# Designed miniproteins, single chains, continued (5): the designs that were tried, part 66

Each design is a single chain, and the fold is of that chain. pLDDT is the mean over its residues in the fold that is shown.

## One batch from the design tools (miniprotein)

Design m18280
Fold by ESMFold2-Fast:
Structure m18280 (fold): chain A 90 residues (1-90)
Amino acid sequence: MELLEEAEKKLEEARRLAEEAERLVKEGGDAAEAGKLLQEAMEKLGEAEGLADEAVKAYGEEGEKLKKKVDKEIAEIRSRGKAVQEELNK
């Protein structure tokens, strides 16, 4: 199921980008680089959301299960991104 796999890939990419941004902020690294990583993570989240919506149309019940999973992951990654953004704004 191509759409399911692509959505999961986008979520994993977004999670990695958000974790790298958190690491840079924690280590006192480049704040501009951390901000760019966070922006890329948000873009990947938007792509995952779009793929999940398409999966609902293509796969019905299986797509609905993916959408619930994606929505949960999006909320978690956005929460992490907000924490990073708050540190960058101090």
Scores: mean pLDDT 77

Design m18281
Fold by ESMFold2-Fast:
Structure m18281 (fold): chain A 55 residues (1-55)
Amino acid sequence: ADQAIVDAAAEAGVRYAKERGLTLGPAPLSDEQTAAAQEVIRVANEEIAREEAKL
């Protein structure tokens, strides 16, 4: 249950950064947004690696 909320926040963080234009934009990013985006990237990379290892 709690993990689902954390995962949703991570995904929202990446989407929010994209909409705001990470590096491009007037407003600074919060620590929570950075952590959420980084977690999503990590999970995605691990999943790709697992799929490649299968072949």
Scores: mean pLDDT 59

Design m18282
Fold by ESMFold2-Fast:
Structure m18282 (fold): chain A 76 residues (1-76)
Amino acid sequence: MRLTPEEARRLAEEMLRAEKEHGRDYAIDVLAQKLAELTGAPLSVARGAAKAVLDSKMPREEAIQRAANALAEVNA
């Protein structure tokens, strides 16, 4: 399933808070869990995607949207 822009924005805000309060590795794990649940991707693959999102220079909501879409396409 593809994330809506609103869902991606909400997740981006959640990840920003997690990263500020608990650090990068915690934010990666939380995002990976959410991506795995939303797309059906294995957690290991979702973790790689989550790391790429956090390393991305694009707006986080856009990076999350692209990662979720890519994972959903591979598992469809």
Scores: mean pLDDT 78

Design m18283
Fold by ESMFold2-Fast:
Structure m18283 (fold): chain A 93 residues (1-93)
Amino acid sequence: SREEALERLAEALKKVSEKAKELLSKLPKPLTEEDLDRVLLESGLGFPGDAGELAELLARYSEEELEEELNSFIGKLRYLAVRDSLLRLKRAL
């Protein structure tokens, strides 16, 4: 479900970013996509999209396929600053 996907993304964010963990601990449940957008922005992760786009990216690819996408010309341009964090998030899911 959407709510389950958002909760899984939140748990993965807590494992990758201490700042995200602190921000998420202060938010009431159930978490909204807007809550995760704010956490993603304030954590300084540097992801160039919103939480829905991040969740879709992580759900669309296996770890190996995600690494290939991040190594593509467009992927390198778009995700340069967050490549390591995206792979860590995928592994945390």
Scores: mean pLDDT 81

Design m18284
Fold by ESMFold2-Fast:
Parts: C-alpha cells; structure tokens; sequence
Structure m18284 (fold): chain A 80 residues (1-80)
C-alpha cells in the first residue's frame, strides 16, 4: 500500500510539473517499471532519466539527485 501510494503521488507531482510532456511520459514509465523495495534505486533511475533527456552535465548530477530525493520525500508526505 505505501509503495503504491507513493508511486501514485509521485506520478501526480510529475504530471502537475512544467516538465516537457515527453519527459513526463518517460518518468512515469520509469516509476511504473522500478521496484520501490529500494528507494535509492528509484531515485537513481529517475535521476538518470532526467539527466539523459535534459543533457545534464556530470558536475550537476549530485544536485539533480538531491532534487529527485526531495520529490520522493514529498510524495511520501502526501500518503494519507
């Protein structure tokens, strides 16, 4: 239940964002296909998807990872 609720909230946050529609679709597919048994694995998968699509340089990857972690934490806070 918690895993499904967090994934649902994370998808809603992505849908409501100003990100390109193509990136939103890729992120939703990444969320659906990634097991939440390891939160770090999900964070890395999302970070890689964003970095590849937006051509984020390696020096900015750690900052991007921190932002992705913040989104996952916010999605967890939205669980009733």
Amino acid sequence: MDEEAVKENLKKLIHSSSLPEELKKLLEETIENTSFSDEEKLIEALTETVAKHLNVPEEDLEKLREQVRGLVERAKELVP
Scores: mean pLDDT 77

Design m18285
Fold by ESMFold2-Fast:
Structure m18285 (fold): chain A 63 residues (1-63)
Amino acid sequence: MVRAALERALEEGLKYGNIGLKAGQEAVEKMKNGEDYEKAFEEFLETVRRMAEAGRAASREIA
């Protein structure tokens, strides 16, 4: 039982890591396109917040 829960947690971690990497790349791209770092950073934080919210929803489904 513990092993299955750990595997699921690792799988979710990798999934969110991939999403985070893409969000980071988008933030850099926006900065390159002349967008202010504050705006690019705010959009990145919003993406991170959405990922955290999705993670909580997934955790409730597993529980």
Scores: mean pLDDT 65

Design m18286
Fold by ESMFold2-Fast:
Structure m18286 (fold): chain A 120 residues (1-120)
Amino acid sequence: STEKLKELIRKLKELILKAIEAVKNGDIEKAKELLYEAMDIAREIVAEILSKIKDKKELEELVKEFYEKLNEIEEHIENEDFVGAIKTLMDFVEKLAKKYEPELVPLVEEERKEIEKAIK
């Protein structure tokens, strides 16, 4: 549902902002934990979108792209490139909103601006 997606997107922002705060405070272990929690919320967002896709080929392509993005984000986290991890995650969420849930694009764009401001 759209309301469930809004809640998940808001939780994603909260976790990312907490991860940025942890990085600024030098708490690298906490930042990694929070970003892995953000990846779990991204999995829930993708699951909600997948439940609405009727075309098998489109569903398979989205699943493949999502696992490729998860691997890329994990590599950024392991290398302590937290900005790279966050940008990759936000780019993917924005792409999903634009393609599958266009009514959520303004929310995602607003949250992305808040995140980018917090990164500085």
Scores: mean pLDDT 89

Design m18287
Fold by ESMFold2-Fast:
Structure m18287 (fold): chain A 110 residues (1-110)
Amino acid sequence: HMKTAEVELRLRNEKTGEEYVVHVTITIDDDKVTVRVAVSGARKIYVNGQLVAEGSSVAEATFPKDTKEIVFEAETPAGTLRITVKIDGDTVTVRVEGEGFEPAEATVKL
């Protein structure tokens, strides 16, 4: 059975005052986990260290159903944002951090 969770986090750069919006959609079906990340102003997005999007603010990656942690890194004009998606049973925790940004975190239920 397909389950979907959505998270929106807003981050402000302490030096520039610019705001960045991070949208994360997690979809779990019978055999896989699909995570879509949209980061306002992102130029490049990496997933677990691999470049997956260039010239786009959106990246999507699919993993085995038993995957517990996925890390995205988004390059923005104000620096790199690290987005950590943790899956623990029926809960998903999304944390966003970056140099010069106040960390933001949200936990949602699948």
Scores: mean pLDDT 83

Design m18288
Fold by ESMFold2-Fast:
Structure m18288 (fold): chain A 62 residues (1-62)
Amino acid sequence: DALVEAAVRALYPAFGRSLLTLDLESFATLLRTFVPEARAALEDPAAREALYRAIGAAIEAL
């Protein structure tokens, strides 16, 4: 997933595994700030939650 790859690439170097401790709203704020390509998905609650879970799973797999 291109959005998951973009989010991990943008956020993981700065925040590391501490991203796994963030709630959905805090994480959505970081995505809106640092991953502009995710903004459209963040406007839909279902897509936002799916993206949050997918990025968490990708980070856990690192």
Scores: mean pLDDT 80

Design m18289
Fold by ESMFold2-Fast:
Structure m18289 (fold): chain A 94 residues (1-94)
Amino acid sequence: MPVRVYLEIKADKATKTITIVSASSDDPRLAEVLKKALAGDPEAVARLPALLEELILNNDAVLTLTAHDDGKTTVTRAELSANGEVLSVEETEE
């Protein structure tokens, strides 16, 4: 079963600013670190890249990005194999 990661952001292209609205995962380790990082824990923020790399390289992964931009919502879903290859990318505007 692939590891699922959900990230919701708000993007302002005029200012080139991205705000993280929410993040979650069905992996318990990643879910805990994401919650702490969103709460402003600097140790959790520092651990996120290495943990994401470990999980993505050792597991099939499904990444879902929900982006809010100027009143539009775009959902991007990417499937990655355990060897780091991109299997599929789908983008839907809602």
Scores: mean pLDDT 74

Design m18290
Fold by ESMFold2-Fast:
Structure m18290 (fold): chain A 108 residues (1-108)
Amino acid sequence: REEILKKLEEAIALIKERIALLPSTSPAAQARRSQLTRRLTALDNEIAQLLKEENIPIPEEVRKLVIEATALRIRAVASTDPAEQRRLLLEAERLLLEAYKLLKEKVE
């Protein structure tokens, strides 16, 4: 449970940074966006693997929120519209924050 919570916190922080970098066109900002995207993809895989472990009691609602947030982030990466990218990333952040809250407060 603690490992999943830590990975969710990291994913939320990286999404916030990705949103902040959306208006920047500098080479440094582009390199950082690529780095953030790679780390977020790695975190998605790590979280998905932890959610498959039967020894960790995770509510189904938390699993659904994480899956939906991942789908929204994939759509954001595929979008060429900065406004759509921002909207999708903000919604993904909201879903991960809700998943974190539920996992912290409602895991028996």
Scores: mean pLDDT 77

Design m18291
Fold by ESMFold2-Fast:
Structure m18291 (fold): chain A 56 residues (1-56)
Amino acid sequence: SAIDEAMARLDALQEQIDALKASPDTPANKQQLAALSQQLLQAVGEVIRAIGDQIE
């Protein structure tokens, strides 16, 4: 379902962020962390939208 897909996307992004935070502090890793954080905000929005479609 759309909710399951959005939740899976959020979980995957969170794992990537957690792994990157455990990685060496480099400019490249900082840029990736910023990009993943933006994608995480988008994924949260997708979850909220999918839940809204179910509640109607």
Scores: mean pLDDT 79

Design m18292
Fold by ESMFold2-Fast:
Structure m18292 (fold): chain A 52 residues (1-52)
Amino acid sequence: VEEIRRRGELLIGSTDGMARMASYLGLQGVVAQLAQKKAEIEAEIKKKVEEA
């Protein structure tokens, strides 16, 4: 459970990094998609943590 939460936090951080890079490149559509994916990742991590 702790491993899932920890790795999930790293994955979310990676998504934030990608969104920042996409923003620098002017890829606003990618930034929006990454924000949506971040929310999905957060929801799945929460579900897995709660189920354990």
Scores: mean pLDDT 77

Design m18293
Fold by ESMFold2-Fast:
Structure m18293 (fold): chain A 87 residues (1-87)
Amino acid sequence: SEAREKVIEILEEALKKLREAYENGDVQGALRILQETYEKILELMPELDEETRNKVLEALQKAFDYVRQGKLEEAVKVLEEMIEELK
């Protein structure tokens, strides 16, 4: 769907920014990136099927949890895996 394609684009931009945060050890920047990503995706939620919606929300929550633990590399991997699953 077009909504799913837009979610992929949002996640790919977030992944780019999250990789930069990882290179800089910027935990606070990573949290801001994930929060902004979550807000953009929320706008598309009504147009997504329930399975896609649940998968995206679970992956974002997992990424937030990793970032809060200072595990930026693991957060990057979560977004990479989510993007591949949505394609």
Scores: mean pLDDT 87

Design m18294
Fold by ESMFold2-Fast:
Structure m18294 (fold): chain A 64 residues (1-64)
Amino acid sequence: MTPEEQVEKILEETRRRLREARTREEVQRVVGETMKYLQDTFDQDLFDKAVARIEEILAELNRE
């Protein structure tokens, strides 16, 4: 699996977890855990792209 494919898989799981989160505290925990893992695991370019996609996911979920 390429690093890009790993990031996509992580973002898919993160989106699922965020949809299941019922409180703001759960949302913050999921986002924080995901961002920490991405920062520790991937290079800066992949991290920056992943952060932008997490913001898009949060914006889509907030439109519900």
Scores: mean pLDDT 81

Design m18295
Fold by ESMFold2-Fast:
Structure m18295 (fold): chain A 89 residues (1-89)
Amino acid sequence: MSEEDKEAIEKAIKMLASNPDIKLTLEGNELIVEHEDNPEAIEALNGAVGLLRLVPGVEVKEEGNKTTFTFVDDEELLNFVREALEKYS
């Protein structure tokens, strides 16, 4: 995993975790983001989507108030996501 990928993931998770109207859950290789319908939560989500799209192999699925980021099933990448969630949650 590149340093640019690490920076993108860390910035995205920090942005999402800093918003009280956003709930983050990591299930396997899926980061599930649940948000309230307010402008600040939507702006934070849009910023995180932009950052995580820079990470190779990330898929984004939006369904109403729920956005799922599916990462490549890579242990180094998933461990970094877990560490970032623990650091900023």
Scores: mean pLDDT 83

Design m18296
Fold by ESMFold2-Fast:
Structure m18296 (fold): chain A 85 residues (1-85)
Amino acid sequence: TVEEVIKELEELIDEIKAGKLSLEEAKERLKEILEKAAEVFEKNNRPDAAEGAREGIEKLKEVKSLEGVESVAQAVLDALKEFSE
């Protein structure tokens, strides 16, 4: 569900801030969360939101730091909160 994706993104951001994840671990987790988000949005007839999640995956490929992963996760989280409300 959208709420589960929001929770997973918030947990990822908290773990990055706490220094619990390597760059590769953070990128892999965010990619998995965004792939799940795109599938959830397609099933709910929200192709624009699904495209946003896929764009997040593309931006993630260019990220070279944990701060960059956090920024992508936060941008997607902010967009998803607007979708849920």
Scores: mean pLDDT 77

Design m18297
Fold by ESMFold2-Fast:
Structure m18297 (fold): chain A 80 residues (1-80)
Amino acid sequence: MSLEEVLARTREVLARIRALLPQLSPADQARAENTIAQVEALLEEARASKDPEKAHYLALLALQIASAELVVIERRLERQ
């Protein structure tokens, strides 16, 4: 997966999380918003990195964190 593909997929996952925020409890919404901020910070570090390998690693880490949060959100909504 290219850096641009990872960045695009991460943005899609973040957009899905944002769309689900109104359906969450205040505590779950606060956690999700903190996760979004962490993921966006990692994406900014990836864009600022002059090392292509480091940029790819940071972008993949951002995607993994965002994807894990989406799974948590979806499971919480299924159990309610």
Scores: mean pLDDT 85

Design m18298
Fold by ESMFold2-Fast:
Structure m18298 (fold): chain A 81 residues (1-81)
Amino acid sequence: SEEEKKKLFKEKVEKETVPILTKELQELGVSEETAKEIAEKVKEAGLKAIEENKDASFEELAKAVLEAMRKALLEALKENP
């Protein structure tokens, strides 16, 4: 069901965003502290987008979340050139 897909997606954003993104940013030369800070901002943006799109279809919610996370990541990287 769409409800189940949304629950699983939210759970993944909550549990996996920070560990995965922190590791990926560190491999690109970002310090652990900065990588974690950026990852947490991206996670927060994703969770906010989930809440704002909770009544949307799963496809629309997923698209909104990915766009929000992408924007947050790019803005955070701009502050750490």
Scores: mean pLDDT 87

Design m18299
Fold by ESMFold2-Fast:
Structure m18299 (fold): chain A 79 residues (1-79)
Amino acid sequence: SANVERLRELLEEMERLEREGVLAAAQGDTARLAAIQAEMDRIAAEIKRLLEELGIPVPEDASRSEVFALAEEYLRKLE
């Protein structure tokens, strides 16, 4: 479904941002780190909406890392 493909794209983007974050941290680029964190928060919000549309309950107080973990678990079950 389009929602599943979008979820895959968002998780790939998240992994890319995590790698960029490691590099930014190593370089002491605090402005880049702040931008990456803001991007990851936006991705987490979109993933939460997609998971809910796919019928997967997400706790209201779920952290960003918990949302990403739920999405990864869902996609693993589709393999």
Scores: mean pLDDT 85

Design m18300
Fold by ESMFold2-Fast:
Structure m18300 (fold): chain A 63 residues (1-63)
Amino acid sequence: SPLVERLRRQKAALEKTLEQVDKNIEEAEKNGDTEKVERYKRIKDILQQQLAELDARIAEAES
C-alpha cells in the first residue's frame, strides 16, 4: 500500500530524529546541563508519542 510505504518513511525519519535527541540528552547529562536535559526529555516525550501514534496507524493500514 502506498499509504503504508509513506507511513514507514515517516517512521524512519522520526526514529532518526529520536536517536539524535537521545545523543543530545546523553551529552547534556555528561556536561551537567540540567536545563538542556529537561528540554530534550520533553522533546523526546513528544516524539515517542508521535512514534506510537504512527505505529498504530501503520498497524491499522496493514490490517
Scores: mean pLDDT 88

Design m18301
Fold by ESMFold2-Fast:
Structure m18301 (fold): chain A 90 residues (1-90)
Amino acid sequence: VSQETLDEEVRLGLLEIRLAVTKLASEKAIQKGDVEGLRSNAEELRRIAEEADRLAEKSTNPQVAADFRRLAEEARKLAEEYEKIADELS
């Protein structure tokens, strides 16, 4: 494993943690009926997706690039779901 690959894997792990934390915060916002918090978390998920897509394009490792793309897709899907829930609660 090269240092560059390790650095990419660390960035992936940090985005995975960020996604998990944002998802947990979103679930709590739903339980509380916190529409503003839910919309803010949806925006954060879109930022995570954009960063993951950017890192996938720059990645020299095809497997790591694929993992970034999967993360981006998951984040986009969650953002759409949470925006829909926020609209239904509004």
Scores: mean pLDDT 86

Design m18302
Fold by ESMFold2-Fast:
Structure m18302 (fold): chain A 72 residues (1-72)
Amino acid sequence: SVTPEEKAIVQEFQEQVQQLQQQYAAGKISEEEFDRRLDELIDETAEKLGIKGSLEEKAVKLYQMSAEILKS
């Protein structure tokens, strides 16, 4: 289960990802800048949550936690 503290961190991650996607869709940032910012955001959020592993493993875990929160 996700703690209230973890939920807050994951919700902030979701909001930042949505903002980044909106900026990319609006043509305000390049695909390369989008990928770079997303990778940084995944790594930073995983660090806050104590999630270890590859960037891909961190991303999968964060998206799983995001899905769990949305079901609540």
Scores: mean pLDDT 83

Design m18303
Fold by ESMFold2-Fast:
Structure m18303 (fold): chain A 72 residues (1-72)
Amino acid sequence: MKLSEEEFDREVAVALIEIILGIAKIDKQRGYTESAKEAANLAIKRAKEFVEKGLITPEEADRIIKAANDII
């Protein structure tokens, strides 16, 4: 089973944001507050960009933004 190019791009977009959020959570847990904040803000920026490109839904972006704000 092979994903279409569009479906692949969407899955990659979601995976990239989840990786960035994971980094932010780990950095916060380790006390790297500035790195955690930078990663969380990057996740918010990417979520907004991916909505603009139609790669993720506004609802998915809102979930990501909420998770990132919970880290900051």
Scores: mean pLDDT 79

Design m18304
Fold by ESMFold2-Fast:
Structure m18304 (fold): chain A 63 residues (1-63)
Amino acid sequence: SPMDRLKAFLATLSAEQQKEFLKRFRARVAELEEEAVRNRWSAEEIEARLQAVVDEVAAEILA
């Protein structure tokens, strides 16, 4: 699941990087939830978008 992949990724980060990742991730997920409701996305679409958010935030933290 996206959550299992996220947990594995977070385990590779420092505690400070984990805190910053979770802060940014929570903000992006809140935006995604609003878009999902507005656009009536399926569970599969939400999962795909959630994975994209994980990848984007990971890239920001590792930059």
Scores: mean pLDDT 80

Design m18305
Fold by ESMFold2-Fast:
Structure m18305 (fold): chain A 57 residues (1-57)
Amino acid sequence: SLTSKINSINKQIDDLSVQAAQHVHDGDWDGVSSLLGKISSLTSEKNSLISEKNKSS
């Protein structure tokens, strides 16, 4: 379902956010930048799925 996909993406964003915080602590700004890029892409996908769900209701 769309709801299951949205929930899966939310968990992935949370997991990546924890990883980004570790990279900040380690001073790995290249790692932070890469992870923030992934979070941005997942956020865009999530917003697209939410729009689909709202059209389907």
Scores: mean pLDDT 84

Design m18306
Fold by ESMFold2-Fast:
Structure m18306 (fold): chain A 88 residues (1-88)
Amino acid sequence: LQKKIEELKAKGKELSERAREYVEKNPLTPEDLEKVREAEEYLKKYVETGDKKAGEKAIKLVEEAVGKPAAELVRAYLELYELEKKLK
């Protein structure tokens, strides 16, 4: 479990850098910002209720708005959250 948590944290750092590069090359439009806001609401629902479909919807919205690296970053953080929850 700890080894997988460390691997996810390392992957999260790399994905964060790639997501930043994407946004620098592709500035967010008002439509992209709306999708990010919707993704935040779905992530909040996932954390509060455990609704896995809400988590997947958030990942899809992030991918549409800010690209695949940002979506993979969100996926990695959700996986890390589930692993840490099992340890507590």
Scores: mean pLDDT 76

Design m18307
Fold by ESMFold2-Fast:
Structure m18307 (fold): chain A 100 residues (1-100)
Amino acid sequence: GRPPATAEDLERQKAFLEELRKKNPAEALLAEEMAKSNEAAAVILAKLAIKAVEAGLMSLAEAARALGVSPATLRRRAAAPLPKELEEAIEKIIEEYLKE
């Protein structure tokens, strides 16, 4: 088992994702999908976290810790299918963050 995410880790994760959402035109589309269910929110957050890891913004272990899951669970959630438009929105959010 991994150590649980601390309150500080969760606050940093929330601030990071909130900042990403504010900087992207796709924010409204992702917010709408996340509002549909906790499962949809978990998948979208996992995909954002994996894209951030791939972009070099954080390690896989840091991303998994921030979301309170194991790296294997994070990878499984991120592997869940999403409509292409939502995956493109996630990529756009990461790209805009890197340009800032």
Scores: mean pLDDT 70

Design m18308
Fold by ESMFold2-Fast:
Structure m18308 (fold): chain A 66 residues (1-66)
Amino acid sequence: DTEKKQLLQQAERYRKSAESARQHSDYYQQQGDDSGDDDLRQQSDSFDRAAKSLEEQAKKLEEKAK
């Protein structure tokens, strides 16, 4: 069951990375809203997309671990 453990560990790493990306997205969205800087809003959108991609990858690994 080493393979199942490795898949779950990798999924956990992706989920932690996704949480970090969402925190960055929220931070840059707030900064963009406060400053009116569209570049910061675009950076927020980039981190949001990254978080969703990482969450999807984590889900696929969790499904393989079943």
Scores: mean pLDDT 84

Design m18309
Fold by ESMFold2-Fast:
Formats: C-alpha cells, sequence, structure tokens
Structure m18309 (fold): chain A 62 residues (1-62)
C-alpha cells in the first residue's frame, strides 16, 4: 500500500540520519585521537566539534 511505502521511506530516511550522525561521531573520535598524537590543538577542537554534533544529531547528551 502507499501508506506502507511512505512508512518504509520514513524508516529508511531515519536510518540514514542515524548513520550520518554515527559517522560524524566516529570521525570526530578519530580526529581527536590523531590531534592528540600530533599535538594539534586545532585538529582536537575539530574532532570535539564533530563528536558533539554527532551526539546532538543522535539526541544524546554532549
Amino acid sequence: SSERREIQREIAEKLREIGNAANKYFTGLKLYKEGTRLGDENLKKLGLSLIKQGLKDLNMPV
């Protein structure tokens, strides 16, 4: 049915949103770790920004 197709599209969209948020979070962790290894405060700051954005997109405390 059209209703079922609409629900399936909404679920697929939400799963994509969750995937994008998780990707930001893990990318942020990687950048923060690399910034720590290199002593790069700007890279650490960018990593933290992505971590916070990913958590916010997942509706989790930052």
Scores: mean pLDDT 84

Design m18310
Fold by ESMFold2-Fast:
Structure m18310 (fold): chain A 68 residues (1-68)
Amino acid sequence: SAAAAEERERQGRRALLAAQLEATRALLEDPDAEVTITQTGDTRFEVTVRRGDETTVYTADGSGVVTG
């Protein structure tokens, strides 16, 4: 239904915003960090943070929760 499609789009936007906030936090801690945001599903994004030889991956979901 149109309502279900609209809710999925809103969840996708929440996931992207959560991923962008996590990326911003990583860059505030280390401005030289390499940060990549990748969409892995309609309502899911991954944030990859590289600091030298260390790589950390965080997952942002449609509820705005980030886990790493």
Scores: mean pLDDT 89

Design m18311
Fold by ESMFold2-Fast:
Structure m18311 (fold): chain A 99 residues (1-99)
Amino acid sequence: VEEEIKKLLEEMRAAVADPAAADALGDQFYAMTNLEWMELGEKIAEVEKPFEYANELFEVLQALADHWADRPDAAERTAKFDRKALVFLVAYNYKLYEK
C-alpha cells in the first residue's frame, strides 16, 4: 500500500510539471466521485507516514490551482477542489482515529 501511494504521488508531481499533463490530471480529479476521494483519504491514513503523503497531495492540488489561476473557469475549479479536499480530509481524519 505505501509503495503504491508513493508511486501515485510521484506520478502526480511529475504530471504537474507539464502543462498538458497538469490539465489532464486536473480533469481526472474533477471526474473523481466523492467515494473515490474518501477512499484515497482512507488509504493515505493507513500508510506509515500519513501526514507526509497527505501534505504531498495538497502540494499537488495547490500546484494545479496555480496552473489554472489565469483561466476563466479558475474560480469554479478552485471551489470544486475545495469541496473534494474537504471530503478527503473528513475520511482521512476519521480513519486516523481508528485503532
Scores: mean pLDDT 73

Design m18312
Fold by ESMFold2-Fast:
Structure m18312 (fold): chain A 99 residues (1-99)
Amino acid sequence: DEAKHREIERILREAGIPEVVAQIIATILASPSGTASVGEIAKVLGLPKSVVSNLLTVLEKEGIVKRVGKGVYEVDLEALKKAYNISEEQLKEIEAIMA
């Protein structure tokens, strides 16, 4: 969902999240299931699977993403908020876009 992806990425970047991290998180959150595989993220962003996999490994260690299947990830919104100091207003806007 291109429109949801762009709006979520915008909010994340406004919160000071680095561009590539914001793009990865927005891809997961904009998916209909709230989950995305390494391959799906790589295809959406035009990045090598190795780059996406390495970044997701870092984000998983930080608790920002969780692996819910083989190579499939979801975002922990509370952990994301704490890690990047996202406001309550920004989090509510992201949740509304995801609905």
Scores: mean pLDDT 85

Design m18313
Fold by ESMFold2-Fast:
Structure m18313 (fold): chain A 72 residues (1-72)
Amino acid sequence: SLTLSPSSITVKKGSTVTLTLSGFSGEAKLFVNGEFIGTFKTTKDITITEDALIGAVGDGQVSNASKITVED
């Protein structure tokens, strides 16, 4: 199975979150709120400015959703 971590986290606006992909070590596509933002391998740092629902697609598989909530 393709797993994206963290599965749920609350962060301050402008924080950097490190996403970790398990179950695949090749290039995966990253989607934030349904928008393709790029490819990554194993880990990806993203800056969070608003609530986000994140997913990854790789090796013909779709990850769990990673839910990020922003608080000031």
Scores: mean pLDDT 86

Design m18314
Fold by ESMFold2-Fast:
Structure m18314 (fold): chain A 82 residues (1-82)
Amino acid sequence: MRYQVVVRGLTEEEAKELAKYAEELGGEAAVSKSNTYIVGASGLTLEQALELAEKAKELGGTASVYDENGNLVKKIEGEIKK
């Protein structure tokens, strides 16, 4: 199975770091800008998608993991800011 991860709430530097990490895992990554930077990564295994989502959480982003059929498998929210 292949999984997709969408991450929101990152800075430009964090988004670029996460996109490179996704590509190193063997996925495809794209960075887009709206009010904040968004990273989309696809072509990942479940393990790779969860590793990317955990990295996104450490950077303070919110990660949503989707399966190959577009079903939401897991949502990981960034740590609560004090």
Scores: mean pLDDT 79

Design m18315
Fold by ESMFold2-Fast:
Parts: structure tokens; C-alpha cells; sequence
Structure m18315 (fold): chain A 76 residues (1-76)
């Protein structure tokens, strides 16, 4: 479905934006891992699993607000 495909693309762009914002390799790897989990759950139709992975991503972003702000500027 178009909305799910767009969400997957946006998650991939977020990972790239964080890397460009100067996020550490460790942080980039963690975000990528959680994004991949979310995409895997979406691919399998496990919407609840996808939501849980997204929740962990949001938590990680909140803990790194400074980098998240820079990534948001780059993402556009």
C-alpha cells in the first residue's frame, strides 16, 4: 500500500539524515537496526510489532534531540 511504502522510504531517509548530521556510527547503527525491524514487521503485516519498533526509534531520537534537530534540517 502506498502509505506503508512511503513510511519505509521516510525511515531510510531519516537514517541517512542522521548520518549526515554527524551522528556516531553506533547511533546510526542503532537507528538502522530499529528501522529495519519496523520495515520487517510492516512487510509481514505485523502492525503492532512495527509500532513497537517505531516507539523505540522515537525514544532514541528524544535522547538525541540535538542530532535529531540537525537531521530534520538535512532531511528536507
Amino acid sequence: MSDLERLKEDAEKLVEALEKAGASKELVDRVRELSDKMIEHLRKGDWEGAKKALGELIKLIKENIELAKKAAEIYE
Scores: mean pLDDT 75

